Designed miniproteins, single chains, continued (4). Designs and how they scored, part 49

Each design is a single chain, and the fold is of that chain. pLDDT is the mean over its residues in the fold that is shown.

## One batch from the design tools (miniprotein)

Design m13675
Fold by ESMFold2-Fast:
Structure m13675 (fold): chain A 94 residues (1-94)
Amino acid sequence: SMAEKLRALLEELIARVRELTEAGASRREILFAVAEIAEERIATLSPEEQSQAWALLGVVAATLAEADAAGERDPEVIAARLRAAADAYLAELE
């Protein structure tokens, strides 16, 4: 289903964000990695699925910006924020 594909993309993005945050990567490096995964995965989806996947990526990017502005550096807290924001978005699609 679309929701399953979007959840799979979300978990891949969260795993990469956690890995890079633990490694001390900059916000820019994290955003570039997120964009790379998005480009590779979203390009293989249908046009309808692509629209929802890009919207989900927007939620991820906004949440990362908010965490950075708050000075949040704990990978687990950032991962929890991303999951909560994305779960709220995905709930509206179901």
Scores: mean pLDDT 82

Design m13676
Fold by ESMFold2-Fast:
Parts: C-alpha cells; sequence; structure tokens
Structure m13676 (fold): chain A 75 residues (1-75)
C-alpha cells in the first residue's frame, strides 16, 4: 500500500470507530437485532470506502468478497 492509501485507510478506521461508539451510546434504545444490523451496516460502509482507496486488484477482490458476506448477514 502507498503512504497516501495507508493514511486514507487510517481515516476510515477512525471514522468507523467514532460511529461505532455513537451506536453503542444508543444501544439502550435499540433491540439486539437492530444493534447487530446497524453495526453490520457501518462495517459495509467502511469497506466500501476502503474499495475507493485501494488500487491493488487482488486486495479489492478480497474487500468485495467481505462486503458480499456482510450483506448476506443483513438479508
Amino acid sequence: LSKEEQEKLEEIEKELFERGEELMAERGALSDEELRARRTELMIEALKKILEVITDPEIKAKVEEQIARLEDLLA
């Protein structure tokens, strides 16, 4: 990974962490099923942002596979 790619990945990771903390603060208002779904949606969005950063086709394929698996969990 390039330095620019690494820095953008770090930003995505920080954003995901912050959004996850916000979701945990709201957990008392959500069911366990709703909480799991929201967390999975956050992970999917983060992975989609990672796809925009990564230029390596092999790494992109791996990330796309992970997104598909998580989307299956929501179905």
Scores: mean pLDDT 79

Design m13677
Fold by ESMFold2-Fast:
Order: sequence, then C-alpha cells, then structure tokens
Structure m13677 (fold): chain A 59 residues (1-59)
Amino acid sequence: TARNQALVAVAREVIARVDADPSMTLEEARKFGAELAVKRGISPEDGEKAGEAAYLTAR
C-alpha cells in the first residue's frame, strides 16, 4: 500500500541519518520519523514508530 511505501521510505531516511550521526538519540530519531511522515501524508504516530524501529535497526 502507499502507506507502507511511505513508512519504508521514512525508515530508510532515519537509518541514513543515524548512520551519518552516531550521536543521534532514540528521541531525536522518533521526532525525525514523525516529521518525515507528516511530509509524506501519513500520521506522525506512524512516523515516530518507524523512526524508533529504524534507530534500533541501525544500532
């Protein structure tokens, strides 16, 4: 679905940001995910969860 494609795109961007900035915190990853989600037309809550999952995957 378009929502799942947007979530995958958010997760990939969060992973790239975490890899580029080792000092990035889990809370910053959640906020960044939420911001990216809103830009893609999906809920900030979905983006926050995607950001958290991406952060944990990148670590």
Scores: mean pLDDT 84

Design m13678
Fold by ESMFold2-Fast:
Structure m13678 (fold): chain A 60 residues (1-60)
Amino acid sequence: SSELQSLQDRIRQLDEAIATLEEQIAKETDPQLRDQLQTSVDTLRRRRAELEREAQELES
């Protein structure tokens, strides 16, 4: 379904964004910037979890 495909594509994009931010965190030496990046990762992970739940509902 187009809805499921759209959700899966968005989840994939979030996974890529999270991976990129985690690489930046690993290389970041400023504690304040590291904390801000971690907050961004946490936000994206919450959005991913919501989309994954929606995808599961569509497959059920």
Scores: mean pLDDT 88

Design m13679
Fold by ESMFold2-Fast:
Structure m13679 (fold): chain A 76 residues (1-76)
Amino acid sequence: MSDEEIVEEFVEELEEVIKKAKSPREALSNIQRLFAEKYKELKAKYGEKRALEILEKVALKIKSKLEELGKEILAA
């Protein structure tokens, strides 16, 4: 599977987690857990360097959503 396919699939999974979360804090907690799990999976399959490169691309694609969730938590 290409890096782009992995990035797209994981971004879609993260967007669903955000939509289904009961609160911004729950969304961030679930995102952190999924990133940790995905890092372990990708590191085992492709090695640490490629795992980090893939996750960095994912983080960049969801950066705006993460910033909005962080603002909502700090405002509460």
Scores: mean pLDDT 81

Design m13680
Fold by ESMFold2-Fast:
Structure m13680 (fold): chain A 65 residues (1-65)
Amino acid sequence: LQEEVNAVADEIKKAGRLSADQIEALRKKGYNGDTIQAVNFEYLKNKKELSQEHIQKAIKKVEAE
């Protein structure tokens, strides 16, 4: 889970934003939709910043399901 969250966070940072098409591309690449949604939520909530603390919050959201 941590490794997947880190990979999704890196993709979001590269894109600078996630459009619906970019989210769909990540799903097709094999990433879990809940993981993508949780990381994207933290990214938007924190003014497009993803620190290690924000990544840990995303992991907790996915684990809580």
Scores: mean pLDDT 72

Design m13681
Fold by ESMFold2-Fast:
Formats: structure tokens, C-alpha cells, sequence
Structure m13681 (fold): chain A 72 residues (1-72)
């Protein structure tokens, strides 16, 4: 459901941040992608506002880009 998607989006964003800080760039990318996916699902279900979704997706995209850059 949308509330579960919202919970998953937040959890994966937290895991992505942790992985990035620990230098685990592949895990950071994986969790950032999942955070984006669940944020979009939560937004579609009405469990997340547009501003909340935009902020979460933006944060996850920044983590993903930073981790991808570290793997080059």
C-alpha cells in the first residue's frame, strides 16, 4: 500500500546515506534507486505529497550520483 511505500522510501534513503558514509558505493546506489522507486509509488498512492516526494527523490538522486562518481 501507499503507507508501506512511504515507509520503504524513508528506510532505503536512510540505508543509502549510511552506505555512502561507509564507502559502500554499490549498496548506496542500490538503496538510492529503491528509495526513488518507493517514493514514486507513495506519491501515486497519495501517501506522500509532491513536495515530500520531490525532496526525497532529490536526496536519493544526489546520493546515487555521488556514489556512481566514486566508482569511476
Amino acid sequence: DGLEARRQAGQHLHEARKALLEGNYKEAIKHAQLAIEYAKKALEAGALSQDEADNLISAAEKIKKEAEEKLK
Scores: mean pLDDT 90

Design m13682
Fold by ESMFold2-Fast:
Structure m13682 (fold): chain A 60 residues (1-60)
Amino acid sequence: MSRQFVDNLRRAQAENDANPGAPQTVTYTHGGQQLTLTISWPEGVRIDEILDEPAPPLPP
């Protein structure tokens, strides 16, 4: 993935953490075109899970 896209997704995650379930807008540039994505996901879902990134260790 492009770095700009990942950075924008991380911003969307921070907004989701503040307002769970609210739609977040992510802007991403690809091939000289500006793309805007509207993402909404349930409370507690993390961008790390969507991007197949390693999650922090779960509590025991």
Scores: mean pLDDT 60

Design m13683
Fold by ESMFold2-Fast:
Order: C-alpha cells, then sequence, then structure tokens
Structure m13683 (fold): chain A 102 residues (1-102)
C-alpha cells in the first residue's frame, strides 16, 4: 500500500487546518480521508482525481470524512482537494494536491 498526506491551511484567526490522507491499496482501492481542525464552522470540500470531481461534501470541525473509489493500477493519479470556509472576512478557499505513482 502507498500512503501520502498533505495539509491545506484556510487563513483566518485562528487558521483552519484541513488534513488530506490518500491511501492506495494493492487491489486498486483508493481511500481519501479529509480531517478538519482549528475552526468552529464546517468546511466545504471538493475532491478531484485527475481533474474529475469524485466527491463534494462538508466536514464538521474536529471530524473526518472518508471517500473510497477504484483507480487503475500502474498509472499516476493526481488527487486535488479544494477546501472552502465561510468567515466574517468572507469565503476563504485553498487547495492542495497529492500525486500517487501506482
Amino acid sequence: SIEKSTTITLKGTPDATVTVTATLHDDGTLTITVSVSGTTRPVSVKVYINGKLVGSFTVAPGTSKTLTTKVKRNTTHTITVVASLETPEGVVRASASITLNT
């Protein structure tokens, strides 16, 4: 199995942290877990694989959501996560990508 993680920071006072962990299993199952901390408000999340939207959901503060999908083996997969948070200053949006070589 291959596992990679990245972090998205949504700027505010305090900053919100979105942690993305992608685990590729030997059978071609890809598990993406998105966790949110540092905020009291839900974070809106969109997950893309190779530019295709595969998930759109809301993650409550202090919780995690997991998306499971199938991907082709022996190829490169780019997972892009876009997070948005509504603050008193307006909507804050940031993204991060993970690349998995299978």
Scores: mean pLDDT 83

Design m13684
Fold by ESMFold2-Fast:
Structure m13684 (fold): chain A 84 residues (1-84)
Amino acid sequence: GFYLLVDQEGKIIGVINEVEPGVYKVGLSTHPDIKIGMKVEIEGEVPPAEITDINAYYPSNLAKATFQLLEVDKENNTIKVKKI
């Protein structure tokens, strides 16, 4: 499965896909001011999707998970996170 990354206003800003056990890669729709060591809250699990319109994915009953930020790739607008 994958998760949705949500900002403090509840807007979906990224999609999180597991690339290694417990380690996820995030494609961001908007590049926030994200720093290594920051914890990110992610919400919900939706079917894996080749989806470019992540703003359409505001599920009615999100399950929240907490991730530790490991890496930021500003050139590709992606981050790498580990589930806590």
Scores: mean pLDDT 54

Design m13685
Fold by ESMFold2-Fast:
Structure m13685 (fold): chain A 94 residues (1-94)
Amino acid sequence: SAALEEARRRLRALAEETENHPGPTSDEVATKIAEEIVDKALELGYLKEEDRDEVFKYIKDLLATEFDEEGAKALEEAVKLLLDTMKKLKEEAA
């Protein structure tokens, strides 16, 4: 689907932009972003409850070690955009 291809393209572009800002993100910001991503994925049914803590820790650690605040924010927006687009696409396909 064209909408799904566009969403994937945007996510890839934001990930590339994130790579240009390697660096530490504060624990506070990393925690906030990881929580929002995990909660969004759970609400939309893309993540299992049993995997919540493991995925949260992975995302938080990744953000804290490999991304600065700009990169972390870009990744957050990319993931949220992808999740919302996938939900919209499913609704339009019904």
Scores: mean pLDDT 67

Design m13686
Fold by ESMFold2-Fast:
Formats: C-alpha cells, sequence, structure tokens
Structure m13686 (fold): chain A 87 residues (1-87)
C-alpha cells in the first residue's frame, strides 16, 4: 500500500509541475526557475525510486537555494494548493 510519504511525493511532483508552468509565465529569478526545473527533472528521472530517495534528492536541490528563493517557492506552492482547493 502507498505510504503517506509516497502520497506526499506525488503531491509534490504535481505542485512542482504547476510551479514550473507559473514561473515560466511570471517575472521570477532565473535561479528559482532553474531550481524548479531541476526538481521536476529529479521526479522524472527517479519515478521508480523509493519516495524517501526522491525526497532526499529534493532536499539537496533546495539546500542550494537561497533563503529568499526557498520562501518564495513555499509561498508559490501554497498559492497553487489554495487555487486547487478553491476550484
Amino acid sequence: MPSPLEKSVETLKELLEKLAERTKETDYPESLKQAVEELVKTFEENKDAPAEEILKKVREIMSKMSEEELKLLQQLMAEILAEEAAA
């Protein structure tokens, strides 16, 4: 049975794909766009990997981001989740 961790990874993948589309359309730093693209690529490359391994790789990519970029990423993800809940 899929673990709560596996479901979190699936949700994160969907959020990152929507985030990549949004950052494409709006005026965001290139470093943020590159980080989001790297995160999406990590999910695609590791689709058959354990959820724990995927999350570890995601954390490594996020650790390279600045505090401001991480905060912006979290805010954008929260906005996408709010839009989905409102729809």
Scores: mean pLDDT 74

Design m13687
Fold by ESMFold2-Fast:
Structure m13687 (fold): chain A 73 residues (1-73)
Amino acid sequence: MTVEDYLKKLLDPNITKEELRKLLEEARADPSIPPQLVAVIEAAYYNGLTPEEVRSIVKVVERAPEARAAATG
């Protein structure tokens, strides 16, 4: 799965605790997924973040690595 697929599932208002657990397990097992995204999934699962809260956190994380990736690539 891509980062976009994980974000779509994370931002799904109908996501269950079981889906979040599975998503976390998959993200942790996938070396192509950034550790920052794994941390966001962990926070959503353990802290019960709303989709709006997750969206705010993800936007901040995406901007920092995107700027660096653009400079390097």
Scores: mean pLDDT 70

Design m13688
Fold by ESMFold2-Fast:
Structure m13688 (fold): chain A 81 residues (1-81)
Amino acid sequence: KEEIIRKALELASKAVKALTEGKYEEAKKYLEELKELVESLPEPDPAVLEALEEAKKAIEEKNVEAANEALLKALGLLREQ
């Protein structure tokens, strides 16, 4: 679990960096990898998956602010232990 959370934080960091650089397709790929990791958990938190879906939609709409907010929400939920 801890290793998966660390990898999720790395992917989220890469997605945020890509968003900041205007690389929407790259950010979307990292977000999809992050979603797959969360879905691979034995009991994935629906709230995390919902936040990741919000982030994906915001990226598709090129709304960097909304995408960052949704991604930070997902990370906050993932860090709650």
Scores: mean pLDDT 78

Design m13689
Fold by ESMFold2-Fast:
Structure m13689 (fold): chain A 101 residues (1-101)
Amino acid sequence: DTRELLERLREAVNRLISSALQGNIEEAERELEEVRRLARELKRRFPDDAELHALLDELIETGEELIEAAKANDILKIIGLSLRAIGLLIDLERRVERLEE
C-alpha cells in the first residue's frame, strides 16, 4: 500500500530530524538509509513519474545535508533543512494523491 510507504517515509524523516537535532550521527545515518530504501520502493511503484523522482532525490539530498549540519553542530542549518524536508514530504503526499486519482 502506497499510503503505508508514505507513512513509513514520514516516520523515518521525523526520526532523522530528531537524531540530527540530538547530535546522534549514527542514528541519523541509519534513518537516512531507511529514507533511501523507501524512496526506491516509491520510485518502483511510479517508474515514469519524473516529478515524484525529483522530489524523492531532493528529500535524500536534504537528509545528507542534515547529517553534515549535525556533524558541524550547526543548529540553525538543521532547523532550516528540517523545514525543507517537511515541505518535501507534503509535496510528495500531494503528488502521490494525484497519481492515484
Scores: mean pLDDT 90

Design m13690
Fold by ESMFold2-Fast:
Structure m13690 (fold): chain A 69 residues (1-69)
Amino acid sequence: MPVVTVEREAVAEDPEAAARAELARLERSPGVQVLDHRLETGPGWARLTVVARVGDVVLELVLTYRRAP
């Protein structure tokens, strides 16, 4: 089974809220099965790591949100 790793960074006014919203979006997306997740937060940043299955593909998503300086 193909495994694909996707890393992305984004700027958000509230990094933690953005990360939590993205996790909720993935959990409610048709055809997406969230197998595991981890949320790490700190001052002005949040990192969401998600392992999800979409069809016959397993994705490892590493999404880092940062507050603009």
Scores: mean pLDDT 82

Design m13691
Fold by ESMFold2-Fast:
Structure m13691 (fold): chain A 83 residues (1-83)
Amino acid sequence: DRQSAVEQMVNQVQGLALIASEKGPSFTPVVQQFADELAQVLGLSPEQAQKLRDQLVKTTSLSKKEAEKLAKEIGKEIKAAAA
């Protein structure tokens, strides 16, 4: 079911963003790998994939509150890309 898969991706992004915010810059390689895998699953263009990677990497330098806000915006972008 497409809807369930998209909801799972959004939940994974939210969880990863919080962990990345807590662990900081040392978590960047894990975040980059996740972003690349997600971009491949969503069939993103190279430009869209780079934007997703950059946004997720930013969570390693954000407070928990700002990381949650950014994760919510990324979740909206994922839903739009999957539509």
Scores: mean pLDDT 82

Design m13692
Fold by ESMFold2-Fast:
Structure m13692 (fold): chain A 90 residues (1-90)
Amino acid sequence: SRKDELLERIDEVIARLRALDTPATRQLVKELELLKRYISSLESIDPETYERLEKAIAEFKATGDLRPLRDFLLEFFVDIGMELIKKGIE
């Protein structure tokens, strides 16, 4: 499914960020792991959210620029409620 493909791509990004091992990349790994758990709990993912995340991943893979991923995660967590994610949706 599209959701399963996205989760696999997030895992690839997490692996690359872990290999870089900087304070900024460690923080992004934690945020991406929370995003993965949230997406896994959903019945379906919004097409606009899917497209925005895919673009941010593609830009990171092409350029190594963390800003698109960071900005996506900040906006996404504000939209869905950071507290709800931190409490761990089963």
Scores: mean pLDDT 79

Design m13693
Fold by ESMFold2-Fast:
Structure m13693 (fold): chain A 80 residues (1-80)
Amino acid sequence: MKVKEVVEEFIESLEKYRKYATPEEQKVLDEFIEALRKAVEQGKTPEEILELAEQFVEKHPDNELLKRFYEELKKALESL
């Protein structure tokens, strides 16, 4: 299983969308990207990574962009 490769490809997608985000959205995306990179470095499982992403969405319940990225990450990891 190439969890690191899937997460890194997802991070690249986040970085592309970051160019079109507001400053407030960029800050949240930067924090999310950092959390994902740390999880991969720590060898977290797909389930642990999804739990981390879900907790991030719960901290920012009004951020629709973050919720969309969570759903995309979930689909990517579940397709492994």
Scores: mean pLDDT 79

Design m13694
Fold by ESMFold2-Fast:
Structure m13694 (fold): chain A 80 residues (1-80)
Amino acid sequence: TSKEEVDKLLEELRRLAKEALELAEKLSPEEKAKVSSEVEDLVDAAEEAAKAGDSKENVEKIREYAERVRKLAEEIKKKL
């Protein structure tokens, strides 16, 4: 696994995070705060995994974090 794959996955994660946060703006203040906190935690975890290295295991962890953010965005869309 390469640094380029890690960087690409982080860019995708950040894009998904931005989309989830933009969707959360349409929710109640309480739901928005919860989504923002969850997204922040996932982004932080992915960035720490990326700093730890570009191993296959770390790449899969970042992909899993990106998938969790995507699922959060889908849940928000279902509420709208």
Scores: mean pLDDT 80

Design m13695
Fold by ESMFold2-Fast:
Structure m13695 (fold): chain A 91 residues (1-91)
Amino acid sequence: DPEAIEEKTKKAMEEDLKKIEEVLKTANEEQRKNIEEWLARQKAAPYMRKAAQLMRDGAPPEEVREELEKALELTKDPELRKELEELLKNL
């Protein structure tokens, strides 16, 4: 049952995320910030990769913008947010 396998994988990922959140509660402020930035980058990475692929394929700027906007919503890193905002402005 493919749906049962997907649900099991989703639950495993949710469990791992909960464990990471517990570690974040016991981490010092600097460690917490670094882990949160890393998690935000990981969540944004698929959308950033899709945007890069669309740019290589010569896709319309509107399709690239959509993926970059999704990455920007998931990104907490101020430097990466600034880079994404500049890319969006130059499309």
Scores: mean pLDDT 72

Design m13696
Fold by ESMFold2-Fast:
Structure m13696 (fold): chain A 63 residues (1-63)
Amino acid sequence: SLKERYQKELDEIVKKIEKGEITPELFERAKYAANQLTRIDPSLKEEAEKILKKVEEAIKKKN
């Protein structure tokens, strides 16, 4: 299922950020996965946006 694939990808990205492994490529991956997940299941839009905000904040704190 594409939905399960993108949910797993976002979960993996969150775990990488929690380990301090933050890169611009992870943010691009997170945006893509979140957008695809929202198109597949609009009810997950808020959850996906919350993850993107967390990734963005982690990047900003390193600049």
Scores: mean pLDDT 80

Design m13697
Fold by ESMFold2-Fast:
Structure m13697 (fold): chain A 67 residues (1-67)
Amino acid sequence: SRAENLLERLRNALKTDDVEELLRILNPFGQEDYVSPLTLESVRGLLFDPTVTKQDLFDVREILKSM
């Protein structure tokens, strides 16, 4: 899926596979229904990808939280 591909790109860019660390980066304030503009722009910059959306980050968070 798009979200699984985005998660792999994030893991490679940040050089981490720690689920808790990735969740802290994607949701630094623990606000489940909110993506900060700063978080979105940081991810876009990190991946050199301006097409990343807030929905993409919600979908990635959902994968990281799944058992």
Scores: mean pLDDT 85

Design m13698
Fold by ESMFold2-Fast:
Structure m13698 (fold): chain A 62 residues (1-62)
Amino acid sequence: SKSEVRLEFWQRQIELNEKYIPKINEARRAGDKEKFDELGEELLKELQKLIAEYKERLAEVE
């Protein structure tokens, strides 16, 4: 159902934040600004991929 697709998308967004936020904090503690920025960019790209995938799945569930 569309509700299941939406819940899955929401859960995957939470999982991405849980994965990346600790890594970003670790880079910050290390004083590694380059890695901090790199991780932020990776998170953004992962979110864009997740959005694209879910647009495709939503079209399929029409």
Scores: mean pLDDT 83

Design m13699
Fold by ESMFold2-Fast:
Structure m13699 (fold): chain A 81 residues (1-81)
Amino acid sequence: SLEEMLERIFQELVEWFKKNLDEIIKRAEEVIKDPNASKETLLAELFLLQLALSIARQAGFDPEVIKKLEELIKKIEEKLK
């Protein structure tokens, strides 16, 4: 069914995020530190982090991971002001 296919896609996405979490965090920190990061780059990173946070919350990731993603989102938002 479509529901079973979507659930499988979501689980595959969750597993991908789990495996790549450290790299996602590292990339976000590099973008935050880059004084030459364009508005488009910051917006793209913000979107990725918001998606990661949504997945982390729904999949029951460790609270420290959720807190770290929230902190990175806040730092990107501050750079966009």
Scores: mean pLDDT 86

Design m13700
Fold by ESMFold2-Fast:
Structure m13700 (fold): chain A 84 residues (1-84)
Amino acid sequence: SVIEKLKKLAEEGFKKMEEALELAKKGDLEKAKELLEEGAKKVLLVAETLLNLGKTEEQKKLGKEILEELKKKIKEFEELLAKL
């Protein structure tokens, strides 16, 4: 299913973003930034695909939820960097 593949891609992206937060906490800021960018790009692609090409209201809602979680994770990273 296309939706299952998109969900898996978003999960992979979020996992990379969580790994980036852990690296940032350990002081590896360059690697953390690279991994965050890679993860965020994957998640954004999924959210945009669901919002722009989604045929059902459920698919569009999923895209909005993924985008909201992406924004929250980026904010967590920015707040962490501001405290370091």
Scores: mean pLDDT 84

Design m13701
Fold by ESMFold2-Fast:
Structure m13701 (fold): chain A 69 residues (1-69)
Amino acid sequence: PLTPEEEETLLRQLREMIEFLEKSDSVSVPELTAAMLLGVAALNFGTSPEVIEAGRRLLELAKEKMKEQ
């Protein structure tokens, strides 16, 4: 389980990445890979509902963007 400080940091990173992917019309494979890894990490190690929700959203969005390649 993540510490509260790690959860706060992860949630911030998740939200920033989601916002980036939502606003970007072109995203590189390394950026999509990083987004997927962050989403998977949130789902496996996150304990707060906010982190889990953000992780699911990021993973879904990254998969959608990968299909556009």
Scores: mean pLDDT 80

Design m13702
Fold by ESMFold2-Fast:
Structure m13702 (fold): chain A 64 residues (1-64)
Amino acid sequence: SSRIKSLDARIENIDLQIQQLQENRDKSRQEGDTVSEKRQTRLIQNLQQQRDQLKQAKAQAQAS
């Protein structure tokens, strides 16, 4: 199950990136950096979509 383990590691890595970006976004907000705040929000949304896609790929790999 090296493929499934690889997918799990990628999902975990994305979750950690989302958490870090949420913290950085909060910091940008405190500094009044609206540009960085908006960029971080878009990155979080993109990572959430990637996470969902990887979860679907994992479910398919487990069903095969």
Scores: mean pLDDT 88

Design m13703
Fold by ESMFold2-Fast:
Structure m13703 (fold): chain A 88 residues (1-88)
Amino acid sequence: SDIYKQLEEMIKNNELLDPEQAAQVARDLLSKLVEKGYVTEKELQSVVTRLGSVPRPIHPQSIRDTVIGVLMRNGVSYEEAEKLLKEV
């Protein structure tokens, strides 16, 4: 499934997610990035745990920003992060 396309549609529709749903979307995206060597398993677990513990609904833009932030901290440019997410 095109996970990032689904995330983009949720953002466009302002579809708020419960923390467990947000954590699952982040896990699905980050798992593919771990397979490609851009993200570590520890970074994935940290993001998933943090999103799953939020005591309120999460805007899907926050998931996108968090995943891009991990990629950028690991030396990926914003433009390359966007491209990479569309390819996973």
Scores: mean pLDDT 88

Design m13704
Fold by ESMFold2-Fast:
Structure m13704 (fold): chain A 69 residues (1-69)
Amino acid sequence: MKSNLELNLDELEEKLEKLDPNDEEAKKKLGLELEIVEGMLLIQEGVGLEVPESVKKRLKELQEKLAKL
């Protein structure tokens, strides 16, 4: 079963795919949601829990895709 981080990334991927590139408010909100997931990932690593490289890669790819819009 997917971790909570993977489930959050699945939801953010759907939001990004449905995102209107001209909707600046939606882009800003999605950027903030990505920052929250990054914060959760850093907390998880900080307490000694392993975060899969696939999760880190997905987060980076979503951040890069949003930045290119």
Scores: mean pLDDT 80

Design m13705
Fold by ESMFold2-Fast:
Structure m13705 (fold): chain A 81 residues (1-81)
Amino acid sequence: PTREERIEAYKEALRELGVPEELWEPLAEAMVEVEERNGLLTAADAEALSERFGIPVEKLRRAVLEAGVRLGMRLIEEGIS
């Protein structure tokens, strides 16, 4: 997938999980940057994004999992909560 397609998949996952609309783009961009840097979102990355954006870490992990399903990719380390 292109960077734009990845951002759109993250935004859609964040929308489905009830994240405020004003956070969709900046959070999706940050998630894509983390995934590009590390190859996937680690537990530490999820915690850092949770603190930065004020979104529960479990919700962020769910968003990455949903985006991965949409893109046919593994984007997150296994972790339940």
Scores: mean pLDDT 76

Design m13706
Fold by ESMFold2-Fast:
Structure m13706 (fold): chain A 95 residues (1-95)
Amino acid sequence: SAEEEIRLGDEAFAAGRYREAFRHYVRAAQLMIKEGAPIEEIQEITARALVALHKAGLGDSPEARGLDRTFFYLVAEGGLEAAQKASVRAARLLA
């Protein structure tokens, strides 16, 4: 479930296992999309995935493409602003 993937991602993140946390958050976002979760909740989990991606040093890696589907969904449902909002939230969490 999305909730289980979020829990596993949070546990990995707290342990400093950022690559593992990123994978769990990406899976959570994909499950939330499939389940029709509110766009604001998908943005929040996408922001957490972006923070984990940055802390893992994976920004220009093939693994970063795991977020492509989630960003395309955010653009389709809420426009470019919805996708940008997830990135802004991630930047604030990194500051």
Scores: mean pLDDT 82

Design m13707
Fold by ESMFold2-Fast:
Structure m13707 (fold): chain A 75 residues (1-75)
Amino acid sequence: SAALGAAITAELQAVAEELRAQGKGDSELLAAVADIYRRYGLDRLADLADEVAKAESREKQIEIIEKEREKKLKE
């Protein structure tokens, strides 16, 4: 319904603003978005948000490994 969609949008906006004010990153935002979707029974969207958060975390881990490898190769 239009009322349900408006309620979800309002909660998503409020959470995004709160997390930004706290200096939180995209992974924390995506986790909070997943929790909101689950509370409204939108489990498929919640699962998708969790998978995106995990993919971004993996990319950051790969970047750290590559930087350490480059550092040791310069020795």
Scores: mean pLDDT 75

Design m13708
Fold by ESMFold2-Fast:
Structure m13708 (fold): chain A 93 residues (1-93)
Amino acid sequence: MQEVIDEIVRQLGEAGLSENDLEAVRRALEGLSDEQIEELRRDRERLLAAGVSPLDAIQVSLARVAEPSVSFEEALEEALRIQEARKRAEENR
């Protein structure tokens, strides 16, 4: 479990997430059960493979663990739409 959490946080840091966002993600992950961490890891890998950003992939994965009734396909489509809006915001940094 801890190695999975450490790897996710490391990858998000490499993707340029702020220290505050990294701490929030770590705290959220540490609050999950081992089974929820494994489900989150699988969902995150699938989202990253589909081209979702690291930030959106972790947020979608966390949301689905909290509310499993949300379909993966619906969450993926919404994440990709939100990601395009974030790219425009990041261009102004």
Scores: mean pLDDT 76

Design m13709
Fold by ESMFold2-Fast:
Structure m13709 (fold): chain A 55 residues (1-55)
Amino acid sequence: SREETVRAMLAAGRRDHKILVESLELQDEMDARNVSPAERYQALAKWNVEVAKKG
């Protein structure tokens, strides 16, 4: 499926600078929202799953 293809591509190319920049931007957004460290970790975990599913 397309989702499986995207997941495989992300697994192979996780060093992509764009993905790293997006994770940093998410963290900056969390800082602006003043979320707890636990919520930040949860948000990053959710983001990883969503990025892998997108396609």
Scores: mean pLDDT 70

Design m13710
Fold by ESMFold2-Fast:
Structure m13710 (fold): chain A 63 residues (1-63)
Amino acid sequence: SSLEEQAKKLAEQSVQAYMAGDFEKGDELEAKAREAAKKAGVSEEELEKWKQEVLQQLLAQGA
């Protein structure tokens, strides 16, 4: 669904913000990702899995 895709993008942006040291933006994006995930019927575990996948991808790029 569009909400599921939105939740995934917000989760990715949240991880990127934290990696950039922008904790305020990271917290805001994480809250929006959780809200979108709940509306889309995405579990908290699935949302955390997406965040872990993004983090692993960024670490593999030397970030």
Scores: mean pLDDT 81

